# Designed miniproteins, single chains, continued (5): the designs that were tried, part 25

Each design is a single chain, and the fold is of that chain. pLDDT is the mean over its residues in the fold that is shown.

## One batch from the design tools (miniprotein)

Design m16897
Fold by ESMFold2-Fast:
Structure m16897 (fold): chain A 86 residues (1-86)
Amino acid sequence: SEENKLKQELARTLTAAHLLVVGAEIALDLPTFSPEEVRRLIAGAREQVDRAEKLAEKLPSYKEEIQADVERIRARVDALEARLAA
């Protein structure tokens, strides 16, 4: 069904956003990190979380739960950018 396809895409985009954020956090904890690499991971996480938010609008039953996850991911991205700017 189309709904199942949207659910699969939503799960994929959320998983990708989460892994990209974790990857950026790990990279920043290394003694020799690449700022460019971390910025790329952050940009990817933003793209995936924006996509997940749009997909959630098409799945009303999941919208509230996904919005909470999106807000958590965005907060982590903001914290990562603050660390890079320091």
Scores: mean pLDDT 85

Design m16898
Fold by ESMFold2-Fast:
Structure m16898 (fold): chain A 68 residues (1-68)
Amino acid sequence: GKEELRKLILRLIGLKLRKIGLELDIELLEKQPQTPEVQKKIAELRKEIKELEEEIKELEEKIKELEK
């Protein structure tokens, strides 16, 4: 019911905030000297963002189905 929808929305907000945090970390790293260590960290963060985007998409689809 409505409580289940609320829980999914709160989880979605949490995932979106985490994604924003990782995007900001990448922006800060891109402003640093591009050492192999910095490039590796950027690649790891981009992989985490991709995984978060997939989870966000799945949650958005579930929320949309519950609103029908």
Scores: mean pLDDT 85

Design m16899
Fold by ESMFold2-Fast:
Structure m16899 (fold): chain A 58 residues (1-58)
Amino acid sequence: GKVEEEALEAVRELSELYGEHTGLDPELFYEAGKEQIKKDGAEEVLEQAKGLLESMKG
């Protein structure tokens, strides 16, 4: 659904930022984020990712 798509998009953006900041492969963070969505659900992961993105951009 829309929430799952938004969660995947937020996780992808966060993964790219983490990759840039750490020098590690962004796919490592993206795979971890997808596992977290499966474990905790898309709504929870989306909320967490939004908070982290706000913290990293602000």
Scores: mean pLDDT 82

Design m16900
Fold by ESMFold2-Fast:
Structure m16900 (fold): chain A 68 residues (1-68)
Amino acid sequence: GSMREEILRAIAEILRAIGDILDAEKELEEAKKKGDEEAKKKAEERIEEARKELEEAKERLRELEKES
């Protein structure tokens, strides 16, 4: 395995997490327009989970950069 491959994988995970945040924010806006309290809560939870995944992926990238 190479450090380059690990860095690229971490970047890919960051991009996926950003995509998940954008999708969840879109679901939240749709839920707000419909007045769907359950869908709103579900979308807010998905945003929080995706933000956590983003922070974990960013931390992994920072660790890899320090080892290089």
Scores: mean pLDDT 84

Design m16901
Fold by ESMFold2-Fast:
Structure m16901 (fold): chain A 95 residues (1-95)
Amino acid sequence: DSVADRLSPKEVEERVREVLERDPELRERKQRVLEEYAAALLETQRSGIVTPELYLAKKRLIELAEELVEKGGLPPGALLHVVNILTKEAEELVK
């Protein structure tokens, strides 16, 4: 779909929000994934080393982003932007 391949970052964010608003179970899973990633970031900061838990939490965050792209009808090229949005939201939980 050539039209979908040209979505702006704002349009990608709107599609992700719409998916989450329609699916309460997915929204709950998003919250858990973000909290797990935030906890792994805090542990990495506390230990001064990158932990295996951070790698696993990042993998789960990417898997969530892939599902949001699929359910939102977004092009594959939107995946990196969705991963970045979720990563920033998780980083805000660490503060």
Scores: mean pLDDT 80

Design m16902
Fold by ESMFold2-Fast:
Structure m16902 (fold): chain A 105 residues (1-105)
Amino acid sequence: SLTQSPTSLTAKEGETVTLNYTASSDVNNKISWYKQKPGEPPELLIYNASTKVEGVDDRFSGSGSGTNFTLTISNLKKEDEATYYAVDNSSVPPTSGQGTKLTIE
């Protein structure tokens, strides 16, 4: 089954979007969110479900615990076009979700 929903979405500049991750078992808060653009290294945005990395825009926020996790991106900008990956850090090696592809119209 898919762990991230939706698999893709299209939004407009200025909108707010919510991306979801569902773990198969309780992972506590051991979820990180990454932004991946083609040709660029993955950028860590959020770790421990809700802790924002220093220097990451305040438009990004994470929430959730247990099995259900959410990344919220507010006031969307064209530069937010990317695939967003949730990563389960509760085990070694970490397990990535399939990603949510965000397109800005």
Scores: mean pLDDT 87

Design m16903
Fold by ESMFold2-Fast:
Structure m16903 (fold): chain A 62 residues (1-62)
Amino acid sequence: SIAEEAREIAERARRGEISGGEAAKRLHELKQQAPDPPPAEVEEALEEAQRAGARRIALGGE
């Protein structure tokens, strides 16, 4: 599901397996597949992944 893919992006970003920029790119693609407005679970998962990616950029992960 979209929520599961968003959670995987968050985990990979937290582990440093992907850059913050790569996480943002994957999230952009995933958001295009989500309904607008997205279901609450999807919205929460996307926000969590967005925060993880932003944190990675702040730590110099680009």
Scores: mean pLDDT 76

Design m16904
Fold by ESMFold2-Fast:
Structure m16904 (fold): chain A 59 residues (1-59)
Amino acid sequence: MPPSYVRIAERLGVSPEAVLRAIEAARDTEEAIRRLAEVAGVSPSTVRRILREVTAEAS
């Protein structure tokens, strides 16, 4: 199974490296969500929804 950040990247339409960099640069989960929302051009609520779906599938 691919890592969760790869699945998030596919759903957001961004590179897996962009997702990983956003997570590494962020101090907390909310900052990571905000950075991903800006990079993907979507709302933070959309990013939170995708994270919940991917995490549920990965478990």
Scores: mean pLDDT 76

Design m16905
Fold by ESMFold2-Fast:
Structure m16905 (fold): chain A 58 residues (1-58)
Amino acid sequence: KAVETAKEYAEKKGKELGLSEEEIEAVAKEAGELASKTDLTEEQAERLATALANKAKE
């Protein structure tokens, strides 16, 4: 499901970027909520998760 894909990808990408566990949790939660509201495809969910993780790194 897109929601699960968004959360998993956000966690994976957050770890790769060196985010803290709290930051990863926040990004994963936000990605999952947005994916749930917008009926994203898996590809769109992955892009959303990447964008949110990159924004958190800033």
Scores: mean pLDDT 78

Design m16906
Fold by ESMFold2-Fast:
Structure m16906 (fold): chain A 70 residues (1-70)
Amino acid sequence: SELRKQLLRLIGEILRLIGEIFDLELQLKEAEKKGDKKKIEELKKEIEEKKKELEKLKKEMKKLDEELKK
């Protein structure tokens, strides 16, 4: 099923983004410990952008999952 292939691809993209967000949050904690204000600002922006992308992909995954149940 083509829909199942699309769902698996989206799951892979979601897992990749979750990993990237986790790594950025670890970097943010390190930057906060060092007081690197510029790095903190850059990391917060990247985390926010990736969280928005993650929410979009989660919505797409839910729609494909609903189509597969029909």
Scores: mean pLDDT 85

Design m16907
Fold by ESMFold2-Fast:
Structure m16907 (fold): chain A 118 residues (1-118)
Amino acid sequence: MVSLKESGGGTFKEGSSVTLTSKASGFDFSKALISWWRQKEGEPLKLVASISADGKKKWFGEEVKGRAEISVDYSKKTAYLNLNNLKKEDTAVYYAVASTSADVPKLVFGEGVEVTVV
């Protein structure tokens, strides 16, 4: 069975930073595009960051440009999202998503992790 498990959520102070992790099971990260998405209360799901299967290309959502970093530890099968200079607007449920094919993506979703900024 393929899965993603997020951790690193909780309650954080405005102006601090958070590192969220997502650990893969049952598949190889080196063959997956990994993305982080978030959903705020009353809003649609929005892209936070993504990283290509080879780790060479990264994309960031407009609301987090300059504040977000995405990385993958291929040996640990763990993806990381770092958000710096947290704002109350960063309060959301964060999901890691893996796409294992470019042409017909098999999407693996994590369960999500809550981040609250106070």
Scores: mean pLDDT 80

Design m16908
Fold by ESMFold2-Fast:
Structure m16908 (fold): chain A 80 residues (1-80)
Amino acid sequence: MISREELWRETEAALLIMQAAVIKKAAEDGSPLTPEQRERARKLADEAIELAVKAIQDPENFDEYLQKAREKLAEAERAL
């Protein structure tokens, strides 16, 4: 049984993963980005997804991983 707190944490992480996936898609499909800008944005978005997944897997460190994921997401957005 998933607790309300676990469901809420998973929801927050899932929303961040979705935002990162949109940025990754924009980087992969996006012109006028240079190949270097596309690769940087894609890698940062992938790192944000990995950190959000780690947040779900390690609930005791959820806030730390989610904050790092948000920082990587912001870097990916700036790389676009």
Scores: mean pLDDT 79

Design m16909
Fold by ESMFold2-Fast:
Structure m16909 (fold): chain A 55 residues (1-55)
Amino acid sequence: MKVEEIKKKGEEEFAKYQKEGEKYAEKGDFELSAKKLAEGAKYFMKSSEEAAKES
């Protein structure tokens, strides 16, 4: 289902940025870590909006 696929895409992107942020935090770069987490959250929100339009 397209709505489910859109949500899954956003969830995958969020997870990707979350892992990148975690790697930067492990290196001690907390500023870049926070930026990556924020970028992931934006992708997740955008996918939720796209899914709502498909409803």
Scores: mean pLDDT 76

Design m16910
Fold by ESMFold2-Fast:
Structure m16910 (fold): chain A 99 residues (1-99)
Amino acid sequence: SEKIEELKKVIDQMIEALRAGDRDAFDEAMARLARIVSEIIKNGSVEEMEEVKKLLDEAIETLRALRERGEIPQDLADYAISVLKTLKDYVDKKIEEKK
């Protein structure tokens, strides 16, 4: 899926922005991530939504590991993890609604 590949790239951009301490790039990546997830929920298959859920889980675990190693700012990492968990819960709810 083109949208799934776009989501992977935006997750990578978010992580790189966090590593660089680039707040503007981080905010842009987070906004774009939310838009892509919303588009997949509206127009995507259940299989694509399941893949989004998996990618969000992997991103959360990556952010936790980077935070533990002090490689990214703790406050921004905690914020990102919170947003990704909220998006994951929303995707999970939409999967259950569509079956």
Scores: mean pLDDT 88

Design m16911
Fold by ESMFold2-Fast:
Structure m16911 (fold): chain A 98 residues (1-98)
Amino acid sequence: SDAEVERLIERLRTDPDPAVRARAALLLGVIGDPRAVEPLIELLLDRAAPSPEVRAAAALALGNIGDPRAVEALREALSDPSPEVREAAREALRMIGE
């Protein structure tokens, strides 16, 4: 539902628990609503604010949604300092067919 997508985007951006934020990202990926694409890109590329767990979840979610708007951000994430994020970005690009 529209309300569920908006609540998950809010949790993705604002929840103090990185595990809750990562879960919100993965659920947005499963739902596949394109409204989540720009919020997920923002979190994936924010190397200072989200934990590696949240950035990795954002990358996998973008792969699940499959929106080509994510391709450049996922390629940038291949250079993330966290091996977990780099691996998630590789998997996401494979899922999109890039």
Scores: mean pLDDT 87

Design m16912
Fold by ESMFold2-Fast:
Structure m16912 (fold): chain A 80 residues (1-80)
Amino acid sequence: SLERVRELLSEALRYLERALQDPSIAEDDVAKALELIRQVARLTGDDSLVAGFEEAVKIGLRVAVEMTRRLLEQTEKLLA
């Protein structure tokens, strides 16, 4: 469901934005966001999303936020 993908991406983005604001919980919140991205990958059939997210996190948390925002924006446009 595309609506479910939007929900999961919105929740993942919320965890990532919290991680940016509070470094003390960043590891836990990033792990929660990764689990949500895994669910999105399963629903969309796009296994590359997990690898892409992990690579983004290695580059920087800001990059993971940007990737997740872009995916959410694309999903919202498809629902409009």
Scores: mean pLDDT 86

Design m16913
Fold by ESMFold2-Fast:
Structure m16913 (fold): chain A 74 residues (1-74)
Amino acid sequence: MSPAAQALADFLMETLGLSRALAEAIVQAILDQARSLAEAVAVLEGHGIDIRGATGPAGLRLLELLRALLAESQ
């Protein structure tokens, strides 16, 4: 897994309490399907993760990690 992909998986496990298998599956789905930040957020929502209402550092960190993943995967 790339550094950006691993960082996102680690965030999903540490902040949202997801299992490693589920976190890695979500990251892989983003890599396979998402071409934009909005599409990456839609993948997270499709897996039952709604963090668009989240405020503060965790929400900002997730957006940073999604942007880094998309930049590295392009």
Scores: mean pLDDT 76

Design m16914
Fold by ESMFold2-Fast:
Structure m16914 (fold): chain A 61 residues (1-61)
Amino acid sequence: SSMREEFLQELEEAMKTLDEEERKKVEELIKRIKEAPPSEFGKEAVEALDFLSEVEEKKRA
């Protein structure tokens, strides 16, 4: 869906601010989102957003 494609674009942009380990984790999450059926897209997207939120919080600490 266009929402999935736009979300994946945003994740790729976010990867530019991440270190090597964090980028690897986001790449795996991107794969999971691409392979997920529409019914599971929301769950995979939430896991990706939660990870990015944890990374953002860690940078502030």
Scores: mean pLDDT 79

Design m16915
Fold by ESMFold2-Fast:
Structure m16915 (fold): chain A 75 residues (1-75)
Amino acid sequence: MLEELKKLEEKRRELAREIADKLLESTYKALLEELKKMGVAEEDIEKIESLPFPEQESILLQMVFAKRSLEEILK
C-alpha cells in the first residue's frame, strides 16, 4: 500500500513539475517546514537544501512520508 502511494505521488510530482515550477518550490518549502516541525536538526535541513532537486525530493519524501532519518537514507 505505502509503496503504491509513493509511486502515485512520484508521478503526480513529475506532472506538476512540467506544469508549474512555482508550485513545486512551494511544496518543497512546505516539506522542509514539516521536517522542522518534526524536530529534524537545522544542520540536516541545510545539508538537504544544498543537494540537487532530484535528491532533495527523494530525501524529503522519505523523511516526511516514510519517517526515515537522514542517516538511514544516506546509508
Scores: mean pLDDT 72

Design m16916
Fold by ESMFold2-Fast:
Structure m16916 (fold): chain A 69 residues (1-69)
Amino acid sequence: TDEKMQLINKAAQESAQYALEKGLSSDQAAEIARETANLALKLIDEGVSPEEAAKKAIEYGKKKVEELV
């Protein structure tokens, strides 16, 4: 299994879980997860390490949740 994809999936799941904990709908949580995964992939393509990309993507996802609540 690709460790890079595992980190991306974990980042997406963590952001989705945070959205649900803050009272957002399942559809909103799914969109936050998608945006988080897409950002992590973009950062990796730009040369950021998978670990740093996942961390930055989680921070972005949580910020987006706070903007919606």
Scores: mean pLDDT 85

Design m16917
Fold by ESMFold2-Fast:
Structure m16917 (fold): chain A 70 residues (1-70)
Amino acid sequence: SDAALAADPAAVDRRIAELQELYRKYMSKAEEALKNGDKETASRYYAKAVGAAIEIVGLAWLAGRPVPLP
């Protein structure tokens, strides 16, 4: 659970780093899809990127970490 991650600072840092990589990957895929006129695929990847950003903010807040920019 996310609460278990808060008990291990190293696990929190790894999860935030993982989510930052996912955010950048999803944003890149969304932009690529948008350039190709695939608005449906772009919308799905933007939604995934937003989800990752929300989880980063939540984990950082709960763990007392500074909130990173995604």
Scores: mean pLDDT 79

Design m16918
Fold by ESMFold2-Fast:
Structure m16918 (fold): chain A 76 residues (1-76)
Amino acid sequence: SLLEEAREHFERAKKALEEGNYDEAVGHATRAYVLARKIGDKELEAEVSTLLAEAYRKLGQDAMAEHYRAEAEKLK
């Protein structure tokens, strides 16, 4: 299912972030984000947006980090 695929990518993104593989974390989290939006899972979209904000902050991409932080805040 799309939900299972989204969760698998989110788990891979969390692991990559924990391991310091920030580009890989962004890649997996972006796929999870797109899938969460397609299925309308706002809780997953918020969690993934929070992870994207952290990963982009670690990469020094401040504009992208702020964008996803704001997205996560709107979903609360």
Scores: mean pLDDT 90

Design m16919
Fold by ESMFold2-Fast:
Structure m16919 (fold): chain A 91 residues (1-91)
Amino acid sequence: MEPLSDREVEILAALARYGELSAREIAELVGISQSTARRHLRRLEERGLVASRRVSRTTTLYSVTPKGAEALHEYLLENPDLWYKLRERFE
């Protein structure tokens, strides 16, 4: 399995904390463009780590899957130095 990027870890963490979020809300929380957020969400959904549902023609909500939550947890346990580095970037 391909490793998670720093941005993918941030996206999974946001979804785990807040539940369902739009690509716009994820972009604002992570500090990236909406187009970049949508690209990462597409890859995460392709890997089965994120699920999406359409609530309207213009709104799609994303949520972390059980597989995604497990992958995030394992990443943080196996890569504590990378987690501390990510935290320093946002503090």
Scores: mean pLDDT 78

Design m16920
Fold by ESMFold2-Fast:
Structure m16920 (fold): chain A 106 residues (1-106)
Amino acid sequence: SEEDKKLVTNLLKDLSEALVTENEEEAVKKLQKLLEVLEKNPELAQIFVKILEENLTEEGLNTFLEKVVTVLKKNKRNDLLEKFRSLIYPHLSPKNQVYLEELLKK
């Protein structure tokens, strides 16, 4: 729905700002909020991935995934990392699924 797209877009914007400004505490908080929303409505996870793929280049998406995994690992938020993988992985392209799994192993 249009309302769901707006909600997901706003959550992504807030997260992206925190990741770009390297505010790790804020990035973790925004990731937690995003993942809680996606967990309550799993259909929004597909919308989220579609918005990422439509608005980012392949290199931009790879950078986004690296920043998310890095901030969660550095802050020892394995709980959020597992939720991120479970919610996002099924909706990624096969190439990006392989990339996310490689990031998670490092």
Scores: mean pLDDT 83

Design m16921
Fold by ESMFold2-Fast:
Structure m16921 (fold): chain A 58 residues (1-58)
Amino acid sequence: SDEELEKIIEKMEENLPEILAGPPVVRRVAIHELRKLLETITNPELKKRVEELIEKLE
């Protein structure tokens, strides 16, 4: 559901500084998981937030 997806995205946004400070493998795994998540999202606002997270991690 969109509500559950939003909670997942919020958690990733909160943990972004920790992911960026971690080893490169952690960033690569996070990018992979976010790209998989993006394939399942139909809500345009949630898609944009996930795309922004991927951009920040790259």
Scores: mean pLDDT 82

Design m16922
Fold by ESMFold2-Fast:
Structure m16922 (fold): chain A 91 residues (1-91)
Amino acid sequence: SAEELLKEAEELLKEAREELKKAEAALAAGDYEAALEAAKKAIELAKKALELAKEALKLAKDKETLLKAIALILRAIGLIIEAEKLIKKAT
């Protein structure tokens, strides 16, 4: 269902944010290799969440579900951009 896809997407975005925090901490410590690894993992998780949120958008039958899907799509895109900026700083 659309709601199940949105729940999975939200869980993946939470994991992606945790990986991005690890990347930020590693970058601050001068550990560029660990920062790159964590940032790339954050992007992979966020891209998967984006795919699930897009599927949920197609299956949505009501306004609340549509708005939730759009919000998660925007959050996923924002996290990918944030992680890509961190990768540029670490390379």
Scores: mean pLDDT 90

Design m16923
Fold by ESMFold2-Fast:
Structure m16923 (fold): chain A 86 residues (1-86)
Amino acid sequence: ALKKGLEAFEKGDYEKAIKYFEEAAKDSDLSVRASALVELARAYLKMGDYEKALKYAEEALKLARESGDLYTEMEAINLILKAKKK
C-alpha cells in the first residue's frame, strides 16, 4: 500500500495516492502508519487541502514521537509548517 501510494504520488495521481496511503495508515505498525500519514499530508498539500494536510501531519508527528522515528518526526514538522503558511 505505501509503495503503491508513493508510485501514484510521483506520477501526480494524488487521488490514487491518497487511497493507498489511507490503506497504509490503518497498519498495525506505528512506523508504517506514521509514514503513511506523512504522505497523506503531502498529497493533500499538493491538492490544496491545507486543513487535511495539517491534520494528517499532526497525527504523523504524534505517532512518530511514540515510535521514536526521528526522520518521520522531522518530515511531519516540516509539513505542519508548510500547511500553516498556505
Scores: mean pLDDT 81

Design m16924
Fold by ESMFold2-Fast:
Order: C-alpha cells, then sequence, then structure tokens
Structure m16924 (fold): chain A 82 residues (1-82)
C-alpha cells in the first residue's frame, strides 16, 4: 500500500494524472485505513481544482475509519482552506 502511494506521488509529479489516480486507488483498495493514501488522493483532487471531489474523498475515508484523529485533522485543515 505504501509503495502505491509513493508511485502515485511520482506519477503526479510527472503530470501523469490518470496513472497517479489509479495508484492511489490501489493503495486504498489494499488498505482502506491507509490515512496517507486518502490524504494524497484528496490533495490530488484539490491540486486539479476539484474541491468537491477532494471533500467527498475525506468524507468517504471518515466513513471507513471515523475515529482516525489524523484523518479528521486533515479534513478540518482542508475545510479551513475553502
Amino acid sequence: SKEYVEKGKELAAQGKYEEAYREYLKAIYLDPKNVEAWKELADFYASLGDLEMAEEVYKNALRIDPDNEELRAAYEEFLAKL
């Protein structure tokens, strides 16, 4: 799962956005409680200007792991920037 997050970040840095997206999804599929994968996917959508999808990513992650403090903090930080 960590390997897919790292690969997604590298692909996004290269402008390969669809490939980056697929790698983030693989990370989440293998470990749905991987906070870094959810955060990077949300940041990925936000970087593309899709703030609605970024928010939905955070909401979906919190539904899976509602007591995750790091994930909640990331979501609150995201909302503060809107």
Scores: mean pLDDT 83

Design m16925
Fold by ESMFold2-Fast:
Structure m16925 (fold): chain A 55 residues (1-55)
Amino acid sequence: TVAELAEAIERLRTSDPETREEVIREMVERYGAEETAATLEAAGIDEGAELARKL
């Protein structure tokens, strides 16, 4: 759901680089690469969006 994505984004903002990659991978697996990338880009996490598109 949108709420779960928002919570994951907040977690990404406060996490270490290793944890961030893991969270993004989990989001891509659950929601899809395109949806995850678009959501992260809208939230201003461009690096995360780029990683999601490459997974």
Scores: mean pLDDT 76

Design m16926
Fold by ESMFold2-Fast:
Structure m16926 (fold): chain A 89 residues (1-89)
Amino acid sequence: DPLEKAREQGSVLALFINLKDEKISLTPEQLEKLRNDPNVSPLDIRLAELVQQGKYSEARRLVAEEMGISVATLSEMLKSDEAYRELLK
């Protein structure tokens, strides 16, 4: 599953960054196939849809909720190059 691979050991933040940086690109047909796969997280599919639609504010909100942190904390993590690199390892 490309979305699970983009999570980098389960990190939803890494998935968000990989989708935003277009390291993962999904066609509408591929997204529909993933929606029909019971092994794929509905959150990961929704996050991919929001990022591809340019709805980054909604995407950040979902990532923060999944991580159990505030959107402000998520924004600081995204600004920290060191913290971002650690989350991708």
Scores: mean pLDDT 71

Design m16927
Fold by ESMFold2-Fast:
Structure m16927 (fold): chain A 58 residues (1-58)
Amino acid sequence: MTVEELAREIAEKYQDLSPEEVMEIGYEKAKEQGLTDEEAKRVGLLAAIYRLQRRYGW
C-alpha cells in the first residue's frame, strides 16, 4: 500500500470526522504499518486533503 492509497482509504473511511481528526488517524495508522515519521506525517496531511476534496467535490 502506497502513502497515497493509505491516505485515500483513511479519508474515505473517516469522512464524518474533522480534517484534524482524519490527519491524526492517518498518522497513527501509517505508524502502525511501520512507515517512517516523515511518511506518516505525509499520510496524515494527504488524508486531510482528500477528506476535504471528497466532502466539497474538488
Scores: mean pLDDT 79

Design m16928
Fold by ESMFold2-Fast:
Structure m16928 (fold): chain A 63 residues (1-63)
Amino acid sequence: MERLRELARRLGEGKPLSEEELEEMVEESIRVAEGVGKVLKLDEEGIERLAEMLLEAELTYYR
C-alpha cells in the first residue's frame, strides 16, 4: 500500500515515472486487493475490480 502511494504521489507531483515503476503500481494494487479479497472472500473478478478501484483512488487523490 505505502509503495503504491509513493509512486502515485511522485506522478501527481509531475515527476517522471519509468514504465517499470508504472507496472509496479499496478502489481502493488493487485497484491493489496488479493490480501483484502481473501479476508472478504471475494472471487477473482471481485479482487480484480478492487485492485482497479484502489489504483484509480490513489491516482485521483494525488492529482
Scores: mean pLDDT 70

Design m16929
Fold by ESMFold2-Fast:
Structure m16929 (fold): chain A 82 residues (1-82)
Amino acid sequence: MELKEKAEELEKEAKEVEEKAAELSKQAAEAAEKAEEAAKKSEEEAKELEKKYNELAEKFYELVEKAKKLKEEAEKLRKELE
């Protein structure tokens, strides 16, 4: 298999993971905003939204680390193709 093809595949995978991380980041930010508003009106609602935010934040960090590793691997292969 050509190194260029491997680099392109890893770059595509990294981009897809980065896009998923960006979407989760937006969802987490929106959940945090809703939790802050809910906290002013209901402690129970705030707790439910905080749990949702924490779950999204955890997934976001996992995807960010995965994207970072894929990007580093792609960069190493790209450097070999210089």
Scores: mean pLDDT 75

Design m16930
Fold by ESMFold2-Fast:
Structure m16930 (fold): chain A 71 residues (1-71)
Amino acid sequence: LSEELQREAEAALALIQVGVALIMYSKGKKEDIEEAIEIIEEAARRLRELGFEELAKEVEELLKELKKELE
């Protein structure tokens, strides 16, 4: 794989992890919610490191809304 394809594959994996985390969050268990938030935070950081600034921002905004729901 080229470096660009590798970067895109890693970004896609991060987005898949966000999707899985949202399913965990939806179950409403405290442990699942805590783990989901951690996974989403890591995914946003990875997307930023990979240069996908707009996707990272969208994931960060999602994370902010999820944390707000827990208030």
Scores: mean pLDDT 81

Design m16931
Fold by ESMFold2-Fast:
Structure m16931 (fold): chain A 60 residues (1-60)
Amino acid sequence: GMGLDEALIEELQARKDELIEVGTALSDEPPTEEQVKAAENAVRILAKRRGIPDEVIEAA
């Protein structure tokens, strides 16, 4: 249902933000575009392994 997809999108967004924050915690600089894309790709791979549809992943 739509509600489950919305919850998954929010969870994926939160995980992406968390990975960016953790990844930059060892650096005093803001995240680069490359670091953001790396976090997005990591979340995408993890979500695909969990069976989450591509449409939901792309919406996040």
Scores: mean pLDDT 72

Design m16932
Fold by ESMFold2-Fast:
Structure m16932 (fold): chain A 57 residues (1-57)
Amino acid sequence: SKAELARAAYAAFQAGDYDRALELLKKLGVSEEKAKAALDSKDPDLLERLLVEALTR
């Protein structure tokens, strides 16, 4: 489910596995540009907003 992918993406981000987080965000339909920006910023609030947006589409 999308919720399981979102949880996995957040867990990968918290573990510092940015390559896996990017892959999972892309599977959720987040654009690569937005996903890379969030991961490069290392801002958990920005990542959470992207995950919420992906889950509500």
Scores: mean pLDDT 81

Design m16933
Fold by ESMFold2-Fast:
Structure m16933 (fold): chain A 82 residues (1-82)
Amino acid sequence: MEYWKEEIEKDPNNYQAWAALGKLYFEQKKYEEAIEYYEKAISLADKKNQARLYYELAEIYEAAGKLEEAKEYYEKAEELEK
């Protein structure tokens, strides 16, 4: 976890570091923190990587029991793959 925080301090636009921290929070079942970090990663990523990050964000919402939000993010990911 500390490693990815240091990478963000060196390059705040490194969407991969934001996504990696989001994944670590998700694995700890800290869903609110995971969502915040993935939203930041998506805001910094290019269109090709945004689709994958939206799928990952949808999985987090689904695990958190937020099924309507999960559906919306799956749909956003599918739109970006066209």
Scores: mean pLDDT 82

